Designed miniproteins, single chains. Designs and how they scored, part 88

Each design is a single chain, and the fold is of that chain. pLDDT is the mean over its residues in the fold that is shown.

## One batch from the design tools (miniprotein)

Design m3066
Fold by ESMFold2-Fast:
Structure m3066 (fold): chain A 94 residues (1-94)
Amino acid sequence: SMEELKEELKKLLEELVKEIEEDPSKIDQVRARLEAFLDEVIERTSVEEARELLLFAMKHAGELMKKLPEEVAEKVEKMFLGVYTRAMDRLDAL
């Protein structure tokens, strides 16, 4: 369900942000995990549902970044923006 996907994504984002906070060198691994999750969502959901989930993810990611040190937050923001842009480009190609 959409509610279950939103909860799963929220928990994933919180886990991934914590991993980067503990070890910023893991940012590329975190990006790959998030991209893989979003790729599966795009394949399993409608374009409308995937767009709703991406909007939810962007809002929640923004709140998580407010809790990070500035130097880490900047790296996470750039990574999330790249992941979001990639996902939107994939949806627009469908």
Scores: mean pLDDT 82

Design m3067
Fold by ESMFold2-Fast:
Structure m3067 (fold): chain A 89 residues (1-89)
Amino acid sequence: KVEEARRLAEELARTTDEEEALKLLEEFARLAEELAAQGPEALRALLPALETMSRSPVPAVRRAALAALGMAHRYLGDEAAAAEAAARY
């Protein structure tokens, strides 16, 4: 599932069609929620994928990735990284 989330994030970073991007984002959100439920290590494994998505050409994808990064870093205790993600939001 981590590898699947990584592939979806890479596709989202390259997708320019808003409708397609929102559909892929929904799929990624489901995988991310399942992985986060497995614990902090699984959540840490998602951080690179979220960072990739934060560079998407679609504003909705970037916003969702930055919000998720902020929440993930806060959950993991990295307040500085959480604040950085919030500032980019």
Scores: mean pLDDT 76

Design m3068
Fold by ESMFold2-Fast:
Structure m3068 (fold): chain A 73 residues (1-73)
Amino acid sequence: DVVVTGEGLGLAGARAVAAGIEEASGAPATAQQLSPTKGRAVARDASEAGIETARRAAAGLRRQGNEASAEVR
């Protein structure tokens, strides 16, 4: 499983990250709102392409000064 969590995402941002992971991997991804400013995208059984997309999304958020992580579990 791959999980992206980030400040500054919100629900819309989490949905965009989930869609990117789905497009890259073909595996379903879900978006969750943890707070008004914090979102999470989760994909079960993501391919290496989906994992790489998740890592790039987290890195992009960190470049914008937000706390973000991509975790493979």
Scores: mean pLDDT 81

Design m3069
Fold by ESMFold2-Fast:
Formats: structure tokens, C-alpha cells, sequence
Structure m3069 (fold): chain A 67 residues (1-67)
């Protein structure tokens, strides 16, 4: 699925396991406050050093919320 492909790409870009990537995406999807979600995305970008990783995580969380 597109969601699984995004989770795998996020895991690869962040240098973490697929299980850890899924947990992070599920955490993002569960956040109702857009400011809190933006803060977590900024932390992902800072920790990975890669804005693409944060973008992919955000897209995966949006797809998970839609399912």
C-alpha cells in the first residue's frame, strides 16, 4: 500500500527500523493539535537532518488518518 511504502521510505531516510517508523507515524496521526504536530515534525527534521524525512512522515500520518 502507499502507506506501507511511505513508512519504509521514512525508516530508510531516518535510519530507524520499520517498526519504529510506524510507531512515529502513528504518534503523528494521533495528534489532534496542528501546532503540536508541527513541533514533532520539526523535531524529526532536526534529528534526521533531512527535511524529506519529515515530509514523508507527515504524508504517511495523513494517509493513516484517512484510513
Amino acid sequence: SELDELIEEFARLAGISKEAARAAVETLAAIEDPREAASLLALIEKDTGNPRAAEIARRAAELLRAE
Scores: mean pLDDT 85

Design m3070
Fold by ESMFold2-Fast:
Structure m3070 (fold): chain A 56 residues (1-56)
Amino acid sequence: GAAERAEAEAMVEKARELLAQGQPAAARTAAHDVLKHYGHIPELAAEARRIIEEAR
């Protein structure tokens, strides 16, 4: 639902902020949490995977 999507988008934004702040390990953890709870939303799963790739 809309609330679930908003929560997932907030988690993706937090992961991006962590990556921008130079905390790749924390960003990777946040992105994995998105996949665990919101992996059924294809666009958010794709964004989470991109963050994990960038946080290598």
Scores: mean pLDDT 82

Design m3071
Fold by ESMFold2-Fast:
Structure m3071 (fold): chain A 68 residues (1-68)
Amino acid sequence: AAISAKEAEFIRDTLAAKRIVAELSDENLQRIADELRRRGLSLTDLAGMSAEDALALLRAAGVEAELG
């Protein structure tokens, strides 16, 4: 299923709070949502992760990311 605008905003805000720098295009936001689903994780699980764990998840999803 396609990511909603509300879900996209939540991911952007969550990654900014963790100081993760990434190109958050619609395609990359969808990749992040799809990777969470494959792992059986929710958006609230992403918020509860360490910055290091979130970074590893983004990279596993094929999203180029680094700590800011």
Scores: mean pLDDT 88

Design m3072
Fold by ESMFold2-Fast:
Structure m3072 (fold): chain A 81 residues (1-81)
Amino acid sequence: SDREKLEELVRKLAEELGLDEETAEKILEAALGFAEYYGNLEVGEAVARALLYLEAGNGEEEIKKAQELIRKALGVEPEKE
């Protein structure tokens, strides 16, 4: 299921980044909320990655990707020249 896929992604990436279980659980809840609100699992996955890398101190590129996917879900154009 989509939930199981997102849960596995968060668990594995949090473990690789050395994050604690409580932080991983909170990030999973936030990512699931985004996926449900936008009706798009990819938004949830991008948000999960952005938050996990932010917590680990290396989130700039992942944040930009998450922002782009959220803007697409909202129907807002990404940054223009």
Scores: mean pLDDT 74

Design m3073
Fold by ESMFold2-Fast:
Formats: sequence, structure tokens, C-alpha cells
Structure m3073 (fold): chain A 89 residues (1-89)
Amino acid sequence: LEELERQLTEKTEELTARLRSQSPELQPLADALEALRDAVLSGDPDAIRAAHGRVLAQVARNLSLLSPELLAQLDEFGRLAGELVHAKL
């Protein structure tokens, strides 16, 4: 668990820094990713569902600003978050 938690935290910090540096319009997406990280670390299913919904809404809103590389990074973030949720449940 500790290793997956470290990987998710590190990935969140890297990805949110990239999003915030690219465009002010991506700041809500960065905030949503941080909220999802916190929800996943808490292991609260309701918090995870709410935070995941916010991430999906922000991705949909900003599709034109997200390069294929950023989309791949978001997919990797989702994979790590999913692995950690599965490990905690």
C-alpha cells in the first residue's frame, strides 16, 4: 500500500504542476486531480465517486487543451488510482 500511495502522490504532483504551468484554464482540473488523490488515499467510496466525477467533467471541458501526451498521463494517473482503490478494498 505505501508504495502505491507514494506513486499516486508523486504522479499527482508531477501532473498537476504540468497542467498549472500550461494554462490557467487547467487549474480546476489540477485541483480535481488533487481531490481525487486525497479521496483515494482516504479509502472513502463516496468521496472517490464525487472526486472522480469532477475529474471527468474537467477533462470533458478542456479536451481541446489536452495533448495526446497529457491524456496518456491522465490515463496513467487513473490506472494508479484504480490499483490503489482495489488494494484498499
Scores: mean pLDDT 84

Design m3074
Fold by ESMFold2-Fast:
Structure m3074 (fold): chain A 94 residues (1-94)
Amino acid sequence: MKREELLKIAEEIVKVAEEALQRLGPDNPIVRQLLAEAGYLLDLVRENAPIDVLLEHVKGIKELAEQVRPLDPELAERIMKLADKAIEILNEMK
């Protein structure tokens, strides 16, 4: 159940990152990095990567979301909330 919830969150982070790419443009380097990191997190969740590795990548996504905040505060907040929920689930899985 926890792993299924984490997978759904990772999928939603990718979806929000794809929306960011459409709204802010494909040439934005922060948004491209966010989408790449979101996709990589999803792959790591699917491959059942260690919890500490997943936590590190979720924290990286939070840092990228803060860099998106001055461009689109709504998208940044949505990613931040999803990342925080992922961290809570990962801490419960320890």
Scores: mean pLDDT 86

Design m3075
Fold by ESMFold2-Fast:
Structure m3075 (fold): chain A 100 residues (1-100)
Amino acid sequence: LPSLEELLERVRELAREADARGDAVLHALAQRLGNELEDILRNPPRTKEEWERVVKGLETAIEEVRRQGERHASDPALLARLLEVVEEARRLAEAKLEEM
């Protein structure tokens, strides 16, 4: 799995590309995910309960990206890339939880 730092960089690039293409919905979704990943990096979870909250938050983010992206996103390739990043972030958080 990529690192959280690599995933944050990928999300920031996706946000810039969505903005450049005029996809306001994907831009907003990518910015929100980037803020969530940045928060995890700045305040690393210490307990099993904290990592469980991170996993649940990422699951909610995946559902929101699918729901809003399928209805409003203009670029299906960018949507697919954003979903890939959120899924990778969830798998990384699940792996961290497994080690606790």
Scores: mean pLDDT 83

Design m3076
Fold by ESMFold2-Fast:
Formats: structure tokens, sequence, C-alpha cells
Structure m3076 (fold): chain A 90 residues (1-90)
């Protein structure tokens, strides 16, 4: 796999993760969840996203450095989602 191909896989994965977290926020708000319940749901989803990426990355032969970078990127998406939920509940 080339660097360009790896970067494309990572970018696609992060874009799909961001969309899923936004959909989750809409679902939580539609269900009338509290901020605390929403944070728990977002944390669970982010954990599942990270686990799915680690599995895929190991199967595709990604470096430990690339895996660590992606874990940090998912954590940043998680923090952004929590901040967005807080903003929309205010």
Amino acid sequence: MTKEERDAVMRRFLNEAAVRLQELIDELLAQGKTFEEGVEAINREADEIRERFVKLAKELGFSDEDIERMKKAVDQLKKAAINELKRRLA
C-alpha cells in the first residue's frame, strides 16, 4: 500500500466517523437524552470506532505510528462531538 493509499483510507475512515458521530448527536437529541447520557453514548461510539480502525489497520499492515495518529484523531472527533452536543443542549 502506498502512502497516498494509506492517507486516503485514513481520511475516508475519519470522514465516516465524523458523519456517524453527528448522526448519533441527532439521535440523542431526538430521544431527549441528557448531556450525561449523551456523553456516555458518544464515548461508547468512539471506542467502537477506534477498535474497528485498529482491527482494519492491522489487517492492512499500517504502522504503529499511523494507528496512534488515528486513535488521536478519533479522540479529537469525540471531543468535538461532546462540545457540539453541549452547544445544542444550551
Scores: mean pLDDT 87

Design m3077
Fold by ESMFold2-Fast:
Structure m3077 (fold): chain A 70 residues (1-70)
Amino acid sequence: MEAIDEAIKLAEERGNEVAATFLEIVRAMGKVTGDLLGSLRLGARIAEQMNLPEVAEILRKAIEELEKQR
């Protein structure tokens, strides 16, 4: 299962609608560009700049999981 889908579910379970919406946008960008990892990295940077630390943390964890895949 995609790490981004698990991150979206986690955000929804925590009741963080902003995080869930942001992650859905990142997932859509990944599908459009064909580069999910790049979209996650961009999303994490934007979240940090917008002062959304929980969103940034969830995205960073998804990036680490994807980077460990072979």
Scores: mean pLDDT 73

Design m3078
Fold by ESMFold2-Fast:
Structure m3078 (fold): chain A 74 residues (1-74)
Amino acid sequence: SMEEEVEKVIEETVKKINENKDDPEKVLKILEEGAKKIEELMKKLSPEEQRKMSEKAIKAFREQVAAIEARQAA
């Protein structure tokens, strides 16, 4: 289903971030590309499904951003 495609993009984006965790600039580009792909897929979802998928993506990406910020603060 379309929701499964969005979840797969979230998982792939998180995996790429973990593979490039030592390169903050590359991580930001990966986040931007992931967000763009999710936005395109979400246009095909209902407003209710978009809300649920947005919450999942935001939670996953916020965790990754917090980790990057912690590394920059150290």
Scores: mean pLDDT 78

Design m3079
Fold by ESMFold2-Fast:
Structure m3079 (fold): chain A 72 residues (1-72)
Amino acid sequence: SSDQNLQDVQQAAQIVADGLDQGQSTKDAAQQAQQQMLKQGRPTGASSAKLLQQYGDKHGDKATKEAAKKIA
């Protein structure tokens, strides 16, 4: 359902935010989130992690952490 997809997006964003808080780069945090979401069979969450990685490529780690925390 759309509600489940939203929860998957929020979970992926939380993994990215937690990774960045622990000193990971956006690339590493997003790759970790993507791998975890795919392993759980949650492709919408994996796609959201990839979008956060692309956002980080343009806006940097601090802006990505703020965006991820707002989504989560």
Scores: mean pLDDT 85

Design m3080
Fold by ESMFold2-Fast:
Structure m3080 (fold): chain A 84 residues (1-84)
Amino acid sequence: SRLEELRRQAAELLATLPDDVDLDTSDVPLADRDHRILGIAVAIEALLRGLEEARDWAERVLAGSRPEEQVEALQFLIRVLRRV
């Protein structure tokens, strides 16, 4: 599925980054800063990075999201990762 393809792409990009890279999205233009989509993107990143401390929070965020929102969040995350 498209969601699985995007998730794989995001995981692959994250694997190429140094472990200490902090992704700053605070400067993203307001039109691209849908707070709901940004929150879902942060949750997906936390799960893909294996951040155990954030797992319960991230799983709750994803449980409250639609597949279409997860696709948009992954597209946003991939865009940010490609800028690094």
Scores: mean pLDDT 72

Design m3081
Fold by ESMFold2-Fast:
Parts: structure tokens; sequence; C-alpha cells
Structure m3081 (fold): chain A 86 residues (1-86)
């Protein structure tokens, strides 16, 4: 379910819905802490990686106005990053 929350976080972030993004980030932190056995440091690194992926996707597609393209690229990179940190 962490993957689903991460996808929703990407959507909220690229659509500039800061309130929803903050809520989803907290839910993702809670879920990852419970799933990882309470490894807070590992969870924080994963959240930072997600934020970096979103930022890079936005930069790569030439700005925040291309939200649909940013969402697709960020979700693709996010899926790959989640598989790598397992």
Amino acid sequence: KAEKLAEELVEATVNNDAEKADKLAEELRDLLENSSGGAREEVEKQIQTLQEIIARAAEEVGGQEATEEVEEKAKEALKKAFEEVK
C-alpha cells in the first residue's frame, strides 16, 4: 500500500495541493514505519527520495505546467526507486 500512497503523493505534489501532499506524506511515513519495523531513518530517506524524484520529473519535462507528463515520469521513477530500496 505504500506504493499507492506514494503515487497519490506525486499527484498531489504536481497539482500543487500542498495540504493533500502533506497528509499523504504523513500517511506514507506511518505506513513505512509500521512495515519496516520502525526504522525511522530508512523511512526518512525514502521520503526524501520521493521528493527528489518529483522535483527531477518536473525539471525534466520543462516545468510545473506539464503536470500530466510530470506525474507519469515521477510515478515511473518512483516505482523503480521503491523496487531498488527493498
Scores: mean pLDDT 65

Design m3082
Fold by ESMFold2-Fast:
Structure m3082 (fold): chain A 94 residues (1-94)
Amino acid sequence: EEEIKKLIDEAAERVYKETGDPLAAYIASLMLSIAYELIKQGVSPEEALEKAREEVRKILVDDLGVPQETVDAAIERIRPLLEEAVRKIAEIVS
């Protein structure tokens, strides 16, 4: 569990360092946390990441009023990092 938390924190820090965008870093942390819960339930890494994207859009757009275009652009910018991190999470959980 601590190993996964460290991986998620390091991924969010890397996003912030590379983009300078605190929203992108927050999205990385939130999406990877949701994906981890789904992977623990037997969901594939690819499906977990897409479900996490849907939940994050719901939270940020519907609940917090962040523009959908802003959220979608941030997710696409960090997609390769999210895909790498999700695969690492799946390897640890397996």
Scores: mean pLDDT 84

Design m3083
Fold by ESMFold2-Fast:
Structure m3083 (fold): chain A 91 residues (1-91)
Amino acid sequence: SREEVVVLFRITVILSAADFEIERVKRLLAEGKISEEEARELIARLEEIRRRALELLEKIKRGEISVEEAREKIDELTRELDEVARRIEEL
């Protein structure tokens, strides 16, 4: 459905944004602007968001989740990603 296409697109955006922020954290670590411990924590959080987004993508493709429930989970992942991105931006 059209609603499924929109949800799949939003997951793709989350995955791309998480990958972008992981590379940003790695650059900050290489530049000495962040500690190894803080980098590890931020990367772990971003990788968990990425993992959950991929799991959600597979559930949608298999029809194991409703569009409404998928939308709620995407909103949750987007909020969590935005929080991590804001923390990285403030470094």
Scores: mean pLDDT 89

Design m3084
Fold by ESMFold2-Fast:
Structure m3084 (fold): chain A 104 residues (1-104)
Amino acid sequence: DAEFTAKVALKEGGKLTAMVIGYIYGRRALQAADAGDEETALRYAENAVKVFEVAGFPAYGYLVKGEVYDRLGRKDEAIKWYKKALEVNPNNTKAKERLKKLQA
């Protein structure tokens, strides 16, 4: 669903439209994580990953997934996804700061 939605958004509205959809999924994922709804948070986070991958900016999706696991208290998974975001975008200051805090 999210991958198909992202492909349609990219085709009809370009990269910016796909990025906006990714951002909406990311915000919903973080809201669900803050509410302790792990299942909903991870579903929206995966949707954000798929949308940002289709848009050509996978690091944004990986950062969202890292933040979701971080807010859920799942430290090892958060570290994994922040590292994956940095593998794609080494200059992501937010991912660097979050990793430093989690590995302190």
Scores: mean pLDDT 84

Design m3085
Fold by ESMFold2-Fast:
Structure m3085 (fold): chain A 100 residues (1-100)
Amino acid sequence: SKLLELYEEMLKLVDEASKAVSQKDYEKALEIIDEMEDKIKQAKQVASPEEQKLLDEMLDSLNRIKELLKRPESPIRSAAITVELSGVYFLLSLIIKRLK
């Protein structure tokens, strides 16, 4: 499935975003988040109604990460970004499991 390949690429981007944040490379983290947002929007054009709900939740998480990145750097900000990225990873894993 081409859609399955797209979701697996998104999982790799979550890992890359997590590494960028841990390294305080916030410019790279933002670029990766933007790339993920574009891939989610592409997936939404062909996704099932069940998948679209999970994709919308992932978009909400990515938007919260972008808002967090506008705030001053702090341990609380880093923890919040990590929680949001973990949520995106979980939702992608659920979608992949359902696609077989």
Scores: mean pLDDT 86

Design m3086
Fold by ESMFold2-Fast:
Structure m3086 (fold): chain A 60 residues (1-60)
Amino acid sequence: SMEHIEENLKEAEEELKGKTKEQIEFQIDIAKESIELNTGEGKKVAEALLELLKKKLEEL
């Protein structure tokens, strides 16, 4: 559901506060692997997380 996706992204955004560039790059690799391993809503969550991580990396 959209609500479940929003909750996952909110949690991920909080967890990314104070992370270093190296830690964010590591999370990007994990998110890419998650996209390959998941289907349906899980894949959409992983794709949204990857975009969030890329945006955060550009802000550092």
Scores: mean pLDDT 77

Design m3087
Fold by ESMFold2-Fast:
Structure m3087 (fold): chain A 65 residues (1-65)
Amino acid sequence: STQQKIQQLQQTIDQLKKLGAELREQLAAAKAAGDLRSQTIYETALMSVETGIDLLNEIVAKLQK
């Protein structure tokens, strides 16, 4: 059902939000250590996760119409 699809997408969004929080902590640690390579990796990964969350939220919104 559409409701089950929305629920599954919301669970995926919640998992990505948790991953984003972990990546922000790793990014803060890399910045504090002056590790420019790790900083770039975590910034890129965080941007990808945040973009994914936005796209999944748009899909949820369309399914609710």
Scores: mean pLDDT 90

Design m3088
Fold by ESMFold2-Fast:
Structure m3088 (fold): chain A 105 residues (1-105)
Amino acid sequence: DETVMQLNKLSDEGKATSDRDKLRTIYQVFHVINLYLTGEISRLKKRLVKLQPSTNNEQSALVERMNEQLKLAERLTSEGVNGAIRAAKLIGRVKKELDNLEAKL
């Protein structure tokens, strides 16, 4: 995941520098990535809502699990760069599971 790689790079760069201007740039890039992750969570939630009425009982349980993973991801986006890395991984997993579920419907 390119987003996970970018977040790991920002974490390492932030730990390696005390330069105010470099830290400002790192925080600005992190803010942009965090907006992207929040947008991805919102899009996935909308896809799940649209899909829900077409699901059987087994598929509804899978949708409920995906919604719980997205709630965890949303919380993790507020927990700094390490939280954002974990959120990005969860978002990627939910996206793949949702794509697979939609392909079967």
Scores: mean pLDDT 83

Design m3089
Fold by ESMFold2-Fast:
Structure m3089 (fold): chain A 60 residues (1-60)
Amino acid sequence: MSPRIQAILEGYRLQVELFAGVDDPARKKAEELLKLYEEDEEAFIEKLAEEDGVDPSYYR
């Protein structure tokens, strides 16, 4: 796994843990992205690339 993807995943996991039980859109988005990564790593990378406006290779 790319160090960049690892850092992003760690950030999302920390966000979910710190804001557990809080009704926060960013936490919900982080949970959805973490779930997407577990279900389909390529779809997760494509989703990040789309949101950041970069090519998926940026994360590889």
Scores: mean pLDDT 76

Design m3090
Fold by ESMFold2-Fast:
Structure m3090 (fold): chain A 80 residues (1-80)
Amino acid sequence: SAEERRKEANRLALEAESTLGLLRMLNWEISKETDPAERERLLALREELAARAEELIEELGKLDPERAARLREELEEVRA
């Protein structure tokens, strides 16, 4: 149903937005980290979270392509 699709799209969008928020926080932490080993660990975590965000955005795109496109722009900004 349209309501079920809207609920699923909202859930995916919320999870994607949450993941992007974590990526922004992680970017700030990376910018402040001076320990090379910890920095490498944070960079690896960043790649995992970015992959998760891409997966969520791809799934959202099947339900709400315009909202997915906006979140993809946000992901590209965070990855820059």
Scores: mean pLDDT 89

Design m3091
Fold by ESMFold2-Fast:
Structure m3091 (fold): chain A 64 residues (1-64)
Amino acid sequence: MSTEEVLAQLDEIHAEMVAQGLSPEQQISSLEGLRQLIAKHEPDPEVRAAAEAHIDALIAEVRA
């Protein structure tokens, strides 16, 4: 999967969390879980770094 596709998938997952009415705390917990999963299972270090940075940005947005 390309970096662009991974970031789009993360945005879709976050949009689904919001659509399902997850609280900010639940959204942050789920995004932290996704970051751990990416760190463990993404073989491309550039894709991994971009995905982790994007998740951190989504968490910051939820906290704002």
Scores: mean pLDDT 83

Design m3092
Fold by ESMFold2-Fast:
Formats: structure tokens, sequence, C-alpha cells
Structure m3092 (fold): chain A 87 residues (1-87)
């Protein structure tokens, strides 16, 4: 299903973004990798839940846009938590 592929893609992009920015913000490779893995897991879980509930009957373009927003918000949340723990 196209939305399942979009969910996986968005979650992977969140993982990559969290890793890259975490390293730039001074997290160790281990801390950045851990944050990235958590961003992937949390984003994918939240996206799948939204697709089964709030986005169940949404038009495809709307669902894709919301999937990307959820992934981005989740990545920022996880990165913020990781940076706070490192301080």
Amino acid sequence: MELEEEAEKAAREAQEWTLELGLKLGLSEEQARKAAEEAYRRALERIREALETDLKDAPLDVAKAQVRLIAGETALEVLTEAVAEAE
C-alpha cells in the first residue's frame, strides 16, 4: 500500500534527520544513533496509529502530508529529549 511505503519513508527520513542534526549539536555517535533509532520507532508507531484512526478516510495527498508532519514533529521531540539528557 502506498501509505505504508510513505510511512516507512517518512520514519526513515526522521531517523536520518535526527542522526545528522544530533551530531551537529554535539551528541556523541552513540547518543545520536540511539536518538535516531528512537525517532524512527516513535514516528512509525504514531504514523501507523494516525493512518488507522484520524487519517483512515483522508484523501491520499492529505494523508501523505500529515504523515510527513508527524514524522518531523516526532524527530524534533526525540532530538530535544536527547540533547536535554546530554546537557
Scores: mean pLDDT 84

Design m3093
Fold by ESMFold2-Fast:
Structure m3093 (fold): chain A 72 residues (1-72)
Amino acid sequence: MIAEGYSSAEQGLKVFVDGQLYSKALTDEEEGFGSAFQGALSGYGALFERGMMADVKFTGTKNEAEAVATGN
């Protein structure tokens, strides 16, 4: 299982797990990139508890966040 984290100034942070949007999108600058990532990692723990392997890999930029959100 792979988590991908990306951030954009307009859309906020989007985190995907196996291509599914896992963490809620943050649309304001107050939340910051790290806070959303920590939320996604918490969810990863829940998935791991159900016998699923969680391997966290983070990559991306503000530009990539938009591309991932649009399915590019």
Scores: mean pLDDT 43

Design m3094
Fold by ESMFold2-Fast:
Structure m3094 (fold): chain A 86 residues (1-86)
Amino acid sequence: LREKAIELYKKYGEDFFEVMSALTVLEAKDPGRFFSQSEILSELPRKISRSLLSEILNEMAEAGLIEVKEVERDGRRYRLYRLPEE
């Protein structure tokens, strides 16, 4: 996990750290929930594109740093994200 986090930090720099921080804040506010990309964007101190956020979140999920859940609402599929449970 730590090695994968370092690799993502080298690739995305500060943006990776800020996404991790945003997820930590959201977890503290509402434990056990999965969060949308829009909720994560709202917690970021530095604005990034939705496409860059999606890329970072997908790489973090592949690395096992976060959990992903797909939900369907109003005929559309959404991906929701959270930090892993202990």
Scores: mean pLDDT 79

Design m3095
Fold by ESMFold2-Fast:
Structure m3095 (fold): chain A 86 residues (1-86)
Amino acid sequence: AATLEQRRAAARIVAEAVLEAARRHGDERTRAAAEELLAVIADPNATLEQIAAALRRVAEELQSWPEEVQRELEARIRARLDALQA
């Protein structure tokens, strides 16, 4: 099972990739959700449940995006996560 530190590192990659995409797409709500996730990850007292809740909020906002944009973002996140594990 992934450690809390490994889950934080993965969540940070997701948050950074989503924030970059939200800025390009001009989606302020998704940008705010990604910034909130980054803030939760930066808090050393944040629980795994709090990180999971922030990730869920980001995922919910992304569901409003065009499918093509979602697939491109997912591919970018996957590539960055694979690089983290190498």
Scores: mean pLDDT 81

Design m3096
Fold by ESMFold2-Fast:
Structure m3096 (fold): chain A 69 residues (1-69)
Amino acid sequence: MDKLIESNGRFLAQAPTPEAVRQGGRSLAQHIGPQNASESLRRASQLARQQGRDDVSDALDQQSQELES
């Protein structure tokens, strides 16, 4: 589980646009469930922020929060 979250997080952090993040997050939630997807998106947000990709990081954080609802 932890390795899946880390791997998916690294992949999502490379998303080219905020819209790609939203699409990827929704697809991931259908595949691995909303809890695992939310955790992957939170990890991705951390990584994207460290890379200076603030727009992508914000989209990842927002999508994570939406899936936790």
Scores: mean pLDDT 80

Design m3097
Fold by ESMFold2-Fast:
Structure m3097 (fold): chain A 60 residues (1-60)
Amino acid sequence: MEKLEELKEKVKKLLGEVLDDDELTAKLQAGAVKGEYYEKEDIEKGIKEYEKAIKEAEEA
């Protein structure tokens, strides 16, 4: 999804040298969707939750 791609770019800038692209994609996919359902609402909630978790980890 477009939001996932934008989030990937943001996270890569923060964790580009620490987190591999494959690992980053897997984590964002897990955070952006519920199982196999690609509903816009689920994706938005997942992305927001995951982005918040990433920010927390960066500051920790």
Scores: mean pLDDT 54

Design m3098
Fold by ESMFold2-Fast:
Structure m3098 (fold): chain A 63 residues (1-63)
Amino acid sequence: MEADKKKAEEMFEKALKLTKEGKSAGEAGREALDELYAEGNIQAAGLFAKLWGQYRQEQERAQ
């Protein structure tokens, strides 16, 4: 439970760093999700998808 949330937050930070390095938000989010699914951490993947989806929606509204 707490570990899944922490993992999702760590992946969110990693994806955010990837966007600052020039990747699109879609590409960064996909890489993070692929990594979580490869680890078999479906719970963290779901939490990450929710956080990243909210972030992407906020970025679109700011344009």
Scores: mean pLDDT 79

Design m3099
Fold by ESMFold2-Fast:
Structure m3099 (fold): chain A 63 residues (1-63)
Amino acid sequence: GAERSAEAARRAAEEGDAAAAGVAGYQKWLLSGNREGGRAASQAAADGDAEAAAEYGVKGALA
């Protein structure tokens, strides 16, 4: 569920993988319908901000 996607996003950010963190956030947006969180996670990943990408993905996963 949602918690596993949030965990994956956090782990990717800890490893400095912004693209993986953004993908996890976007996948969670598709499952939960939280478009804002998914888009913010993808944008942060594009900017190379793995921590922000994971944080937006986690918030989207839990909303």
Scores: mean pLDDT 59

Design m3100
Fold by ESMFold2-Fast:
Structure m3100 (fold): chain A 81 residues (1-81)
Amino acid sequence: MEISKEVLEKSFKEALKELLGLSDEEAEKLAKELTEIVEKNKDSNAGYELYNYLKKKLGLSDDQVLEVVDKVVVLIAERSE
C-alpha cells in the first residue's frame, strides 16, 4: 500500500479533531509533527515513536493512543487504493 505524506497528514489531522476535539490549527500542527516522526523513523519502529510521542508528550492514555492509531489506519485505508 502506497501511503503518501499528504494522506498521512490529512488522516492524522482528522483523527485528532474527531477524537481529541482539537482546533483545525492545532490538529494540523500535530498532524505535521506526527507525519515527520513517521518519515524520520521509516527505517526504525515508527509505531513505537508515535506511541511514545502521543502518550508522553501529549499526555494521552494507552486507550486514547490506540483510538488515534486505529482511526488513522482506517482513514488511510479509506483514502488509499
Scores: mean pLDDT 75

Design m3101
Fold by ESMFold2-Fast:
Structure m3101 (fold): chain A 68 residues (1-68)
Amino acid sequence: MLSREEWLELVKELDELASEEELKEIEQYTNQLLREYLAANTPEAAARVEAEMQEYLKEKLEELKKKR
């Protein structure tokens, strides 16, 4: 799980690199994953959604850095 500091740093980097439309897309997808996290029936399912969200945000940040 990302710490609060790691989460804030990740969000800050995404905000700095992403366009307004890209930020909206990220928000929509992370909101979807958050709903799935809250609806998870087992700790294992919740952990998978959390890992998916972390990987998505990290990959998105890498894509934005490469795209310029």
Scores: mean pLDDT 74

